# Ledger of designs, part 21: designed miniproteins, single chains

Each design is a single chain, and the fold is of that chain. pLDDT is the mean over its residues in the fold that is shown.

## One batch from the design tools (miniprotein)

Design m697
Fold by ESMFold2-Fast:
Structure m697 (fold): chain A 101 residues (1-101)
Amino acid sequence: SEKIEEIRKVRDESIKELLNNKDDPEKLIKAARESFERLARVTEDIPEVARVAREVARISEETVERMLKEGYSTEEIANTFASVVDGLAEAAIDEIRRREQ
C-alpha cells in the first residue's frame, strides 16, 4: 500500500527529527508539534489516529514543560514522543491492513 509506505516514511523521519533535537527543549517542542501535525495529515483517513496526533501536537509545549518540571530529561521526553509516533503509526497501518483484507 502506497499509504502504508507514506505513513512509515513520516514515522521514520519524525522519530529521527525528535531524537536529533533531544538536547534542546525548545527545538524538541517544535519537532514534536511538526512531527505530530505531519502524522495527523497522512492519517486523515483514520480519524481516530489523526485526532490523537493533532491533540499531541497541540499540547506538545505543555507536555515538555510538565515533564521537565517532573524531573524527566529532554532526551527521555524525546524518546517518549518517538514511542508515541511509532504507536500511532502502527495503529494506522494495522487499520489500513484490516480495511484492505
Scores: mean pLDDT 91

Design m698
Fold by ESMFold2-Fast:
Structure m698 (fold): chain A 92 residues (1-92)
Amino acid sequence: SAAAARAAYDAAKAAADANPNSAAAQAALGQAYLDYAPYSADPLAALNQARDAALKALELDPNNATAKAILQQVIDAEVDISLELMRRAIEK
């Protein structure tokens, strides 16, 4: 639900704010942004925030598997959105 995704985001953000140099906290924040993106008024902004959190996690821990998975999910989501927008532009 949107409420569950928002609660997860609020918790992950609080943890990341408390421990900004924790790769695990930054990766968890990135996942929370991904999970919240479909409920956001601006899903692309939420995906960009997920990307930024995952990149920060990788700067802190280059082998963080969660952060790598988040980046792959962001790429896949942004590609899907771009393809749909291009398809609709051609459909005129």
Scores: mean pLDDT 83

Design m699
Fold by ESMFold2-Fast:
Structure m699 (fold): chain A 94 residues (1-94)
Amino acid sequence: SSKIEALEEIIELVDEAIEYVKEGKLEEAKKKLFEVGRLIKETLDSSDPLAQKIEDLLVGALLFLEEGRIDEALERLKEARKTVEEALKREKEK
């Protein structure tokens, strides 16, 4: 259940980050993405391909936010959300 709980919390944090980006609250969005990165490191094995894929998408989103490339940042965050949602469905089917 700890992995399911972590994946659910990651989805909530990514959804909050997406909303902050849409509102132009980029520093608040970045804080939510750093919380996601912390939660991944605490809950998922560093060798987990899911952890690596989510981290790569989050790093991409953070770089685009720093450059003011908002639409590209949102695309990366939406892809991260979808990746986590698919993983959560797979864990709930076990």
Scores: mean pLDDT 85

Design m700
Fold by ESMFold2-Fast:
Structure m700 (fold): chain A 77 residues (1-77)
Amino acid sequence: MIVRTDGSLIDPISKKPITLGIQLPDGHIFELYDIYDYALQNEKGDIFTDPISGKKFPKQIISDALFADFKALIDSV
């Protein structure tokens, strides 16, 4: 689930305010592009580990969120 924030939430990966957030199934919210980079750098294959909970999720949830963001951008043209 993509979540827009008012900048009050801080991304635990980048330590910057979250502007375009993704909520993982365990409820943790990350900056979408920061969790994407984290998953690419720290895990190979199709699964990544939540850096807060240690729970594993399919990378597809990140790619689906990126696709949804891209689709929204196209539809706004």
Scores: mean pLDDT 72

Design m701
Fold by ESMFold2-Fast:
Structure m701 (fold): chain A 87 residues (1-87)
Amino acid sequence: SMAAEKAHLRALVDFAYDLGLLTKEERDRIMALIDAGKIDDAKKELREILLTKKGFTPEQVEEFLNAKTVADLVGIVLRWIGDQLDK
């Protein structure tokens, strides 16, 4: 449902913000898109930040967007941290 999709995407955005992956301005912008029902625009904004500003791979971004649990999200971010440390 739209309500479940909004709730899931809000949880992903809050998780990204809590880990310092999003600025408050970026979080607030994406949340406003979610509240307006612009789910595809909200997902696009989150993808672009993770890919272009944070150096996530396309695979890591899709895993992040499809993650169902906090444990899945933590695992994805830990793999991303490992990739960043190898630079």
Scores: mean pLDDT 86

Design m702
Fold by ESMFold2-Fast:
Structure m702 (fold): chain A 59 residues (1-59)
Amino acid sequence: MSSTTDRFITDARDRASAMPSPQDGIDLLLDMSRTADSNGLPDASDTLRSMADRGRSSM
């Protein structure tokens, strides 16, 4: 992966973990996934969507 993709994923993950509820964190990951896709970072989009799906399954 490019350093840009890795930084995007790390930032999104850190922001999601700081959210006041698990649902807010999942919503942020989905928003960041859509942003990554629109900015030409499909690997980041796929990774963040997968993380959101795992978070939802753990609730």
Scores: mean pLDDT 80

Design m703
Fold by ESMFold2-Fast:
Structure m703 (fold): chain A 80 residues (1-80)
Amino acid sequence: MKAAMEKLHELFGEVKLIRLISRPDSLEYLVLDDGNVTHRYLIYVDPDGSKITVEKYDADGNLLEKVVITPDGEIEIYKL
């Protein structure tokens, strides 16, 4: 979790991350700059723990990037 927060901080500079959802298999983070939402990250794990999906959205709710990590350790990146 700390490493993920550090990576998000490196991507956006000095922004505050707020966790909105706490579930066993999912995490949702809002990235704020001066109190305004600039980006949203949705991170979820398949119920069997086999696949991790990270979705990045802009402030308007448009999907910018999707990263899928498979059980074999392969990474699939989709940029829109």
Scores: mean pLDDT 62

Design m704
Fold by ESMFold2-Fast:
Structure m704 (fold): chain A 58 residues (1-58)
Amino acid sequence: MLDLSDIKPDPSIPVTPTLEQLTRDLAISLGLDVDEVEANPELRGRLLTYVYKIINKE
């Protein structure tokens, strides 16, 4: 299971529409409220960083 506390947000990551959509999909799959994630820049940054790392490895 994903532990978001171990993921450091990286503000330098370029946010594309695809990355944003995949991040929302991940939030939903984790049972998170998408609106709460969008309102929480730390949580959003952690999710974006995680998704970005996965995309660049695959």
Scores: mean pLDDT 73

Design m705
Fold by ESMFold2-Fast:
Structure m705 (fold): chain A 60 residues (1-60)
Amino acid sequence: SLAERKRRGRREIDEGVPESFRAMVDSLAKHTPVTPENQAEIQRILDLIRRNERRIREER
């Protein structure tokens, strides 16, 4: 219940993000081979994208 509401709140925030942007990130993740070496790099790239997204939102 409380945990479920917290998940919905997170999804509602995510829904505020452009759908095209989310689709692009998901597409990139699907096309990148999952190996122990690439796993860390994929995570780093995703973290960089999220960080940049937050920065833009904070500056607006």
Scores: mean pLDDT 59

Design m706
Fold by ESMFold2-Fast:
Structure m706 (fold): chain A 98 residues (1-98)
Amino acid sequence: MQVLRVTIRGVPGLTREIAEELGRYAREKVSELSGVPAEEIKVEVEADPLAGEAVITIELPVPLSEEQLEKLGEAVREKASELTGVPAESIEVEVEAL
């Protein structure tokens, strides 16, 4: 089992609902990148709307490559921008394999 942490910062207007949508999107994206069915990927979301931050924890049975981790981070940043209207360049996304 690999655990990934996706940390999102700098997003004014990040609600719990938007953070949950980002978690769902991240699960679908990890499924696409890894070939693992979405049903086998576990996602937990923690949001701090006052700080404009969220942490998405993803658990999957296979490791992602460095390139796949980069694609995940870019995809989440673009989706956060789309959902909130915050420019993508103002959003910081970190993806860590634990």
Scores: mean pLDDT 85

Design m707
Fold by ESMFold2-Fast:
Structure m707 (fold): chain A 88 residues (1-88)
Amino acid sequence: KEEFLEELKRRLEEEGFETSDFVIDEEKNQVTFGVFKDGLPVADVIVDFAKNTIEIITPSGTVKRFDSLEDALEALKEIVEKIEKQAS
């Protein structure tokens, strides 16, 4: 659990993302945090350790679910590209 969160944070920082503080819900086995890029809010992320899933909630309220860190990172990159195009 802790090792996964450290890896996730490291991978996000390597891609240039910023994270909020982690909100830990021990009863639900979930960790929630916000993701930002250049001060721009990208998504809220919920890591569910009971289901072994990563949920990404876009600013529009769309929920996307992934079972791999790589797929979740690619989704976050796509969200950034869409936000940057819409901000023009």
Scores: mean pLDDT 77

Design m708
Fold by ESMFold2-Fast:
Structure m708 (fold): chain A 61 residues (1-61)
Amino acid sequence: SLLDEILEYTREIAKESEDFAEARARLMRKVEELAEKEGLSNEEQSRIAQAALAELQELRA
């Protein structure tokens, strides 16, 4: 699923990025890119972004 793809990306950038703000920025750009490519609604994009940010925060906690 799109959510699974974004969560996998989130885990990869969490390993690669030294800075949380940089990781968050990369993640948000990827979510925007995927949403545009897949034609997601603003609501769907927001839900995916929230789930991905929660995963990133958990991995960096």
Scores: mean pLDDT 79

Design m709
Fold by ESMFold2-Fast:
Structure m709 (fold): chain A 77 residues (1-77)
Amino acid sequence: MSPVERAYEEGLEFLKKAQELVDSGDKEKMPEAIKAAESAIRAFEAAARLSTPEEAERFRELRREAEEIKRKAEELL
């Protein structure tokens, strides 16, 4: 597995976890959702840095999605 593929897969796992926690609406789960979203943001930033310009745009989109999930978790906190 390449470093880019690893970062992408880790990012997706954290993104899915953050989304599920936010979708639960449980205030007690929001700190975990924020941490998961932050981990997804870091993973997609790493993937973007290591990828081609075309692929980097996709990872920037995923990063924005993770940032939006983090924002929602912070609002529910």
Scores: mean pLDDT 86

Design m710
Fold by ESMFold2-Fast:
Structure m710 (fold): chain A 84 residues (1-84)
Amino acid sequence: MKKLEELLEKLLELEKNNIVLSPLEEIKLAAEILGWEYDEEAVKKAIAGEKTPEALKEFEKIGEIIEKMKELYEKKKAEEEAAR
C-alpha cells in the first residue's frame, strides 16, 4: 500500500503542476515507484490491444495496479469527506 500511496501522491502533484502524462509514461512512472519489472515492448503491445502472451501478462499487472489505485483513491476521498 505505501508504494501505491506514493504513486497516487506523485500523480496528484503532476496534475496540480498541469503536467499531463501519456499512458506509457504513467505506466513507466508506476513501474519505477512500485519496483516492478517493466517490459516496454509488451506494454506498448498491450496498450495497442495486441493479445500476445507477453502483452496479456503486462495488461494483467496494469489492471491489478489500477484496481489497487482505485481502492486507495476511494479510501482517501472517503477520509476527506469524513474529516469535513
Scores: mean pLDDT 70

Design m711
Fold by ESMFold2-Fast:
Structure m711 (fold): chain A 92 residues (1-92)
Amino acid sequence: DEQVEEQIKALGEEEVKKAIEAVIIGMAAKAQLALLKGEKDPEVLENAEKAIKLAKELLGLDVRKLSEEELKKLLEESEKILAEVLAKLDAL
């Protein structure tokens, strides 16, 4: 637990916020893409609804209004941001 706090402090609050926002956006985009593909598993549907709601409440992002191509771009951008932050963490 102390190790996580030290890593957050070393990485900086801005980079941590960027990583958290990227995770939330990526989860919501992936969830909406699964719904568009016709996902019918009740557990996946429940988790998808939670991810979509979280993005709307925390970031004001309503992924249900986005096209499949816009969702794919958001997912790619979120994965790129997360990879960049993880690379900075690994360099510490």
Scores: mean pLDDT 79

Design m712
Fold by ESMFold2-Fast:
Structure m712 (fold): chain A 78 residues (1-78)
Amino acid sequence: SIQDRINALWREIQRLAGEIQKAIDDKRYDEARKLLEEMRRLVDELVALLEQVDPEAAAQGRAALDADIAALEKQIEA
């Protein structure tokens, strides 16, 4: 179902965010940048699916995930 796909994408995004943070902590910045690009792609896919079932949740989720991405990007640039 579309809900199962949404749930799977949420789990993958959470896993990937953790891997990015670990890469940053380990000073593997090139790997962190590559993983962050993948995270952006998954977030776009998740938001597109959420818009089909719950546009309000899609807007809220996008704002929260964009903020998380910005925070990770700032750590990589520091």
Scores: mean pLDDT 87

Design m713
Fold by ESMFold2-Fast:
Structure m713 (fold): chain A 60 residues (1-60)
Amino acid sequence: SEIEELEKKAQELEKQMAELIKRRKTASNKLEVQKEIQKLADQLTETFKQIRKLKEEKKK
């Protein structure tokens, strides 16, 4: 189902964010790493919004 695929995507995004946070500690380009973290956070937010929309569609 689309909801299941989006939930899996959210889990993968959270895992990637955790790895980038660890890498930021040793990165020479910390600002670029922070931008990537923010981009993943935005994608995670949009993924949760899509899950909510699909759940609303199932109620119709």
Scores: mean pLDDT 80

Design m714
Fold by ESMFold2-Fast:
Structure m714 (fold): chain A 73 residues (1-73)
Amino acid sequence: MKLSEILENIPAEDVEPEELELAGRVARGGRELAAAGREAALEELEAVARRHSERGDVRGALREMAALAEAAL
């Protein structure tokens, strides 16, 4: 699963403001990691997304991904 797929699978009607803020942080961090060529960090973000997506825990996924992306920068 790619980062873009996670963001696309969040229903607009059910998105809380906190989730939108976290999604923005993940998107920014992911873009910066990609620009810096931090492939291993991007692969870890994808792995986190997959684990949480299988449980339907969108907020947990976004929170962990944001923290990981920010720590890798």
Scores: mean pLDDT 70

Design m715
Fold by ESMFold2-Fast:
Structure m715 (fold): chain A 59 residues (1-59)
Amino acid sequence: EPVKGDEPMSKIDEMLKNGADVDEIVKEVIKMFEEAGIKLTEKEIENIRKEIKKILEEL
């Protein structure tokens, strides 16, 4: 999309602050991509999970 409305990262950040588990955040990200019409592969999902874990580790 040429214009970005609400950034999904804002919802993810809120979940992180509320103490959501990595799996819950990963599910949220997957659903956001599916709502946008993007189908993620299992390898892509694993990469997203690793990225979220690193973010949590850096918090």
Scores: mean pLDDT 72

Design m716
Fold by ESMFold2-Fast:
Structure m716 (fold): chain A 75 residues (1-75)
Amino acid sequence: EEFLKDLQELARIAREVRETGDPELFEKLVELIKKMKEKYKNDPRKLATVRSIAETLIDALPEKYQPALKKALEE
């Protein structure tokens, strides 16, 4: 299913950002979250799952990246 594939891609990029701190990978992570929010905007259950995962990622990412990810969630 497409949603599961999107979640797997989100998890993959998030792991790489956590491991490398690569700003280009972080930009891809933020962009993917924004795309998933738009894609699933009419599915409150899927949207809630995306938000929950992104909130968990905030705590796991370097402090430097946390404000940008919080902003992406609220936009």
Scores: mean pLDDT 78

Design m717
Fold by ESMFold2-Fast:
Structure m717 (fold): chain A 74 residues (1-74)
Amino acid sequence: MQEEIDERKKRIEELVKKAEEGLKANRPDFLTDEQLEEIVEAIRTMLEAIDLIEKYKDDPEKVMKAIEERIKAS
């Protein structure tokens, strides 16, 4: 079970890295480094939310609570 969690976390990190590379390669001149960092964090949060939905698909309240806690921690 812990091993599965580690694999999912690694997959999320790889997807976030690819998204960050894509954003940097096609970055508009008006987009600041701070805004790009916020976008990358939003992508990470969405990917983590998707993973939580898959993990707790039988209990959507737990998914919503976990998303709220993550937003509050940001």
Scores: mean pLDDT 71

Design m718
Fold by ESMFold2-Fast:
Structure m718 (fold): chain A 95 residues (1-95)
Amino acid sequence: MEKEEAIREAVRELERLGGRLLAKRAEELFRKVGTEDVFAVLAAARRGDLRLLYDALRYVEGKVEGKVTEEHRRAGERARPLGEEYRRERERERE
């Protein structure tokens, strides 16, 4: 349930920033990765940082295709702190 909600929210933010085609492609990728990866992309999109957003999307694509390069690893490392911060913010709201 939470994963589908995160995917829906991420897709909506991507539509606003990059259009429907980007959002549709990202939705298919999000269904194949962990919820943490979806949160990282959502956090980057909400921050409005297009570079971090594209880096996070490339990392997710590499994970799905099984072709994780050094570039994909670096992109994931940059996006990971944003996803962790978003998770902590959500945990504070829950309590």
Scores: mean pLDDT 70

Design m719
Fold by ESMFold2-Fast:
Structure m719 (fold): chain A 70 residues (1-70)
Amino acid sequence: MREEVEEAARRAAEETGKELGATKEQIEEAAEKAVLYTLRLAEEEGLSREEAIEIAVRTAKELVKMMSPV
């Protein structure tokens, strides 16, 4: 689960960040925060692997959008 969530979040942040012109540091920070958020939520609510991956992807994309200043 963790490896799949991490890979999905990183890929989503990278793709979205590239489209928005985010820095590598912003992309990495967004991916890391999305992973931590998703794993915490999965532990608290008992999410399935598929649900965790979906949440990580959505969270990473939203975080990159919020971190992109321009």
Scores: mean pLDDT 80

Design m720
Fold by ESMFold2-Fast:
Structure m720 (fold): chain A 63 residues (1-63)
Amino acid sequence: SDKTITQLMQELLKNPDDIDSWKELIELLKKNGLENMVPSLLNDFKEKFPDRTEDIKKLEEIV
């Protein structure tokens, strides 16, 4: 989908555990030369959902 970074951030505010939105946001950040923000975003997910091991693995595969 042609979602913007802002739209994905809004989706995550509504559904903070939506792993597909996290993945799409990380990919979009990388495409826009904002890969330096990705570690902080991944750490935020890990802090909020430390027991979601499979989702963390999915996010780590694309960083």
Scores: mean pLDDT 80

Design m721
Fold by ESMFold2-Fast:
Structure m721 (fold): chain A 99 residues (1-99)
Amino acid sequence: MTKQVEGEVRGVGSLTVGDKTYVAYVEGKARLDVAPDGSASGEAEVEATGSDGSVYKIKAKVEGKATIEGDKVTAEVKLEGEEGDVKLRADAVVEGKVV
């Protein structure tokens, strides 16, 4: 059965604002559905901090793979989000629990 997971997400990626791309650090919260094979998918609400000091709140799609040990979950994921002219792509880790 698919398990629901909630956790904290942290990662590094790229923020594209118009025609400019910045390195960005992302922090936020993720909700994932983890399949029996460990495939994880869901959504995250993140704050993306660009190397220029800009901060954007972005809702991102999450895809990756999770390891579950008891109630503890660790997932290596990719984030992809877009808000207006701002695009985020990041590699991240979700640390959470089964809910």
Scores: mean pLDDT 85

Design m722
Fold by ESMFold2-Fast:
Parts: sequence; C-alpha cells; structure tokens
Structure m722 (fold): chain A 131 residues (1-131)
Amino acid sequence: SPIKEEDLPDEPVVERDPSVPVVETEAVEYIRNEVLPALESHPVAGPFLRLTDTELLNRPDYPKVVPNPVSLTVIRRALDENAYTKASEVIAALRQMFENALKYSPEGSFVREAAEELRAIYEELVAKLPK
C-alpha cells in the first residue's frame, strides 16, 4: 500500500500568533518555507537536526569551544514561537550552527563534511532571500 502524506505522524503544529508583529515577514517566511525544510530534508542533516547527545553538551570542553549550541530543531522552534522578527536573526543562528560544527569537528569527520555540504546549500538559498 502506498504511504499517503496524510498518514504520516503529525508533529505538533505551532500556529503563528497573529497578534505578534513580525518585521521582514516575506524574508522570514522564505527561510521557514524554503531554506529550513531544504536543510532538514538533506541526507546528511542528521547531526544538525537535534542536540541529542546530552553527554556532549555536558562535556567541560564543549561549552568552551561551542558557547552557543544550536540545531535545526532549535531554530524551527524559535521561528514557530516568533522569537525571530528579522531574517538576519535566523541567518545568524544558522551561521552559528555551521561555525560550531566546523570549530568542534575535526577535518575529515562526517560532521565536518556534512556541515560544509549543508552550508553550501544554505548559501545558495539565502542568496535568493527577498529584500
């Protein structure tokens, strides 16, 4: 039987609060609808989807090398909560995610190569950002 899209488990839908003003709405929605889904669906996105390794987050050296840990799930949640009002804020969070991976992960590691590949896709997509 073909799996229908409607039969997939629903993740909690966070509805936008229409009472909260969003500046640069078109640019923010472009990141939400085009940039973030493209990164999340990429085959190498696994290490960036969630901050799943609680032991890594609690390592004494990790917060010294990566003081601002961020993942695609954290960025999506912040967008859904209207925590970002400008595209530049979301862009800064995405850049921090890639910079964290490139700083902590050794050359030749899967995570570093995945970060470089996702960053290239990210840069191509944000070059098309509405002004």
Scores: mean pLDDT 72

Design m723
Fold by ESMFold2-Fast:
Structure m723 (fold): chain A 83 residues (1-83)
Amino acid sequence: MLSREEVEELIRHLERLIEQLRQWQAQQVSPFTPEELAKVIELLEKVKEKLQSYLETGDEADLEEALKLMEEIQRLIEEAADR
């Protein structure tokens, strides 16, 4: 279970990651295809929204949804990763 402080740190980390990936999308090639990169960014923004909602409401359902979205992101990253 994540503490509120850990959730706030995670949101800040996600914001920085989204900015980095958007720079890759706008300016340069990444290890992801353009479609994979766009999908990862979309899902990361969705995770951020759910975590922000959790901090506001304390609703564990928002946290559970954020974790499921993170699992989907991890799956997409794993599929794109060189083995």
Scores: mean pLDDT 77

Design m724
Fold by ESMFold2-Fast:
Structure m724 (fold): chain A 116 residues (1-116)
Amino acid sequence: SKKEEALKILEEIYERFKKENTARDIVQLILKSILAVEGFTNPKLLSLDPFKLYLYALILHNMGLLSDEAFKRLQELLLRLPFPVTEANLDQKIDIPEELRAELEKLYEEAKKVLS
């Protein structure tokens, strides 16, 4: 099912987040988890690269389809990263504080509940 495909995408990015911990993995976990929690569970959407996925989140928010609370949560999590993520640093490993790591793990569990 499409839900099973979306869950697999989310689980794959969570495993990369745990093992590789690159800027790409962290940003993708944030974006995909927030979108899934808000009901955007289309596997084609969730398979987009992080910059396209962020652009779609902006479009969804501007259209009133993504809530102000969800969009604010997204922006606040991205701003807690040690530097702005760009194409030049996307594949670099990032160490994040334990508090942020725990919050991202909680966000992932919220997203899994929607996809189960």
Scores: mean pLDDT 87

Design m725
Fold by ESMFold2-Fast:
Structure m725 (fold): chain A 106 residues (1-106)
Amino acid sequence: MAGVERLQEEITADKALTEKLAKEGLAAALEPARAAAETGDAAAYAEALRAYLAPYLAELRARAKTPEERAEIAALEETIRTETAAFAAGYSPAQMRATYESIEKV
């Protein structure tokens, strides 16, 4: 409770930073999303989802000052890993291709 929430509020209050992190995430996700679109590989799609979130998680880690905040970020990363794997497993190759086409246009 509270540590990570405060760090998240600091990031979301900075619109320019939020836009930068989203752009970096989309750039990092492009190649894994292309691989998922071509192969229908759920693991590659999960990797694309995690790549999109990676700059945001790195910013949270950079802002963490206490062991408690670092532990909460580690728990959030494990949640993201589990959730992205579950979402990817439900996606069809056509849905993976639509995701790649959407990212490429940004």
Scores: mean pLDDT 79

Design m726
Fold by ESMFold2-Fast:
Structure m726 (fold): chain A 94 residues (1-94)
Amino acid sequence: MTEEELVELLLEAIELVKEALKVASADELYDYFLEKKVSISTLQTFALLVTMAVEKASKEQIEFYVRKNKDKLEELYENIKKVIELIEEYLEEL
């Protein structure tokens, strides 16, 4: 996993979260994730993505975050992919 690949994945995930937030509240999405029994790490990743979406994080800010978390890129990648999977499942159930 490269830093550039993770930045691209974060940008994709943030756009998906923005779309989900047009049709559901953050609390409704959290309840869905809790029902799916996801890890605390996945829940924290979802919370971060919601924050980035709501605050309209810039690409530069996302790149800074990735650089600061260089030692855990693989863990972040897996958690972001899990968030994407669950949001897509939620949107299909609407």
Scores: mean pLDDT 86

Design m727
Fold by ESMFold2-Fast:
Structure m727 (fold): chain A 95 residues (1-95)
Amino acid sequence: SMIDQRAQQSLQQAVRTLQRLSRDDTIRVLQRSVRDLRRRGLFDAADAVERGIRQIQRDGQRTGLRYLQQQMNTLSPIDRLVASQIIDRQGRSAL
């Protein structure tokens, strides 16, 4: 569907934005994104992003971002799209 394509493109853009940040800035961006997602009632998306944060903290940014992408791919296309757009917006604000 068009939503599936947009969700995948938005996730790819969000990951590229985060790759331009330091590890610590990536963690702060993702923490802000989790708070925004929880306020919107997108709890599955918030949990996926939190798992990504823990992986970045444990194994570094490269491995953690790959894991974040895998976790976000388990979400519905709508949740993945919204979460990816929030992450990209927060990330661009940190550049």
Scores: mean pLDDT 92

Design m728
Fold by ESMFold2-Fast:
Structure m728 (fold): chain A 71 residues (1-71)
Amino acid sequence: SAEEKVAEALVKKYDKNGDGTLTYEELIAALRDLGLSVEEAQAIVDKYDKNGDGTLTYEEAIAALVEAARK
């Protein structure tokens, strides 16, 4: 979908290490690139950060960004 293509582009843009994972801060920045407030971005990241470890897998980051893009 168009939302998935946008999400993939944002993951590539903010994945500083190229390891396919995003830090909490990198995902917040990507979500804000989609027009979300800091508070909205934090709520989405917290929803998808299953381990609370401050890192998200590629699949979790894509799911978070797709949810944000549909809002």
Scores: mean pLDDT 77

Design m729
Fold by ESMFold2-Fast:
Structure m729 (fold): chain A 77 residues (1-77)
Amino acid sequence: MDKDIENNIKLTKIFLELPQDEQEKLRKKIAENEEVSLLDFMNMPADEQKKLAEKRAKEVEELLKKLEAEEAAKREG
């Protein structure tokens, strides 16, 4: 549970660093997809929701690593 929250916070920080246009694009895409399938999402098994969350968490961690590496490279380069 804490891990999911932590990943969400990190994602939010990355999201805020993104340009406004990219932020809105992602937000719209997610919101539209979720809203369209709201009933299906609610009927989705908890285990499947957990699997999706875990996959997201891993992707977020990879993104964070890349961003940190880029920032470190900028500092040295």
Scores: mean pLDDT 61

Design m730
Fold by ESMFold2-Fast:
Order: structure tokens, then C-alpha cells, then sequence
Structure m730 (fold): chain A 92 residues (1-92)
């Protein structure tokens, strides 16, 4: 349903926001980490947040179909999963 799609988008945005907070803390307190790698992950997370916010606004405005919403959520989730995998590798 459209309500379920909106809920998925909101939860994805919340997850991305928590990851942004985590990356900001790593940048401040873990100076031994590759600063360029952390900055690249921050940029990818910010892009994901922007995409999810645009998707939510488009859905609320009736500008996005259910199919487009599913595709957008799937794409944003894949991007966020990629960031999480890269972060795990950086912290190993």
C-alpha cells in the first residue's frame, strides 16, 4: 500500500540519519581512520538522505507513482547497504 511505502521511506531516512551521526562521531573521535574514506561515506549518506527526502515529498505531493516509490526505496536501500558494507570494511 502507499502507506506502507511511505513508512518504508521514513524508516530508511531515519536509518540513514543515524548512520550520518555515527560517521560524524568517527570523524571527531577516530583520527587514525582514513579521513578521505570517511568523507566519501558521509557524501554517500547525505545523497541517500536527499534522495529519500525527495521521494517522501514527491509521494506526499502525488507526483510519484507506487511503482516509482518502490523503485526509489529499493535504490536508496541498496545505496545505504553499500555504505554500511564499506564502513564495516573501514572499521575492520
Amino acid sequence: SREELMREAVFLGAEATLLRIHLNLLKKYEPHLDADAVAALQAQVDDTIDRVNALEQGMLAGQVSDEQARDGIKAAQSQLDSVKAQLRQLLA
Scores: mean pLDDT 88

Design m731
Fold by ESMFold2-Fast:
Structure m731 (fold): chain A 59 residues (1-59)
Amino acid sequence: GGAETAVAALKRALAEGDGAGAAASVHEAQKIGPEAGEATRRVAEEAGDEAGRTALRFG
């Protein structure tokens, strides 16, 4: 579903160090619903890197 797609997009952006892409993925997940938003936020928090922090700040 939408949550799985958003998490996959976020993981790809994080692996590439793409903070803007990671933030966009979190933002799009929030539009899908609370489950997708929480799932992507959790993945960004677990990453603990600069891209993950950018995702949480701007997503």
Scores: mean pLDDT 83

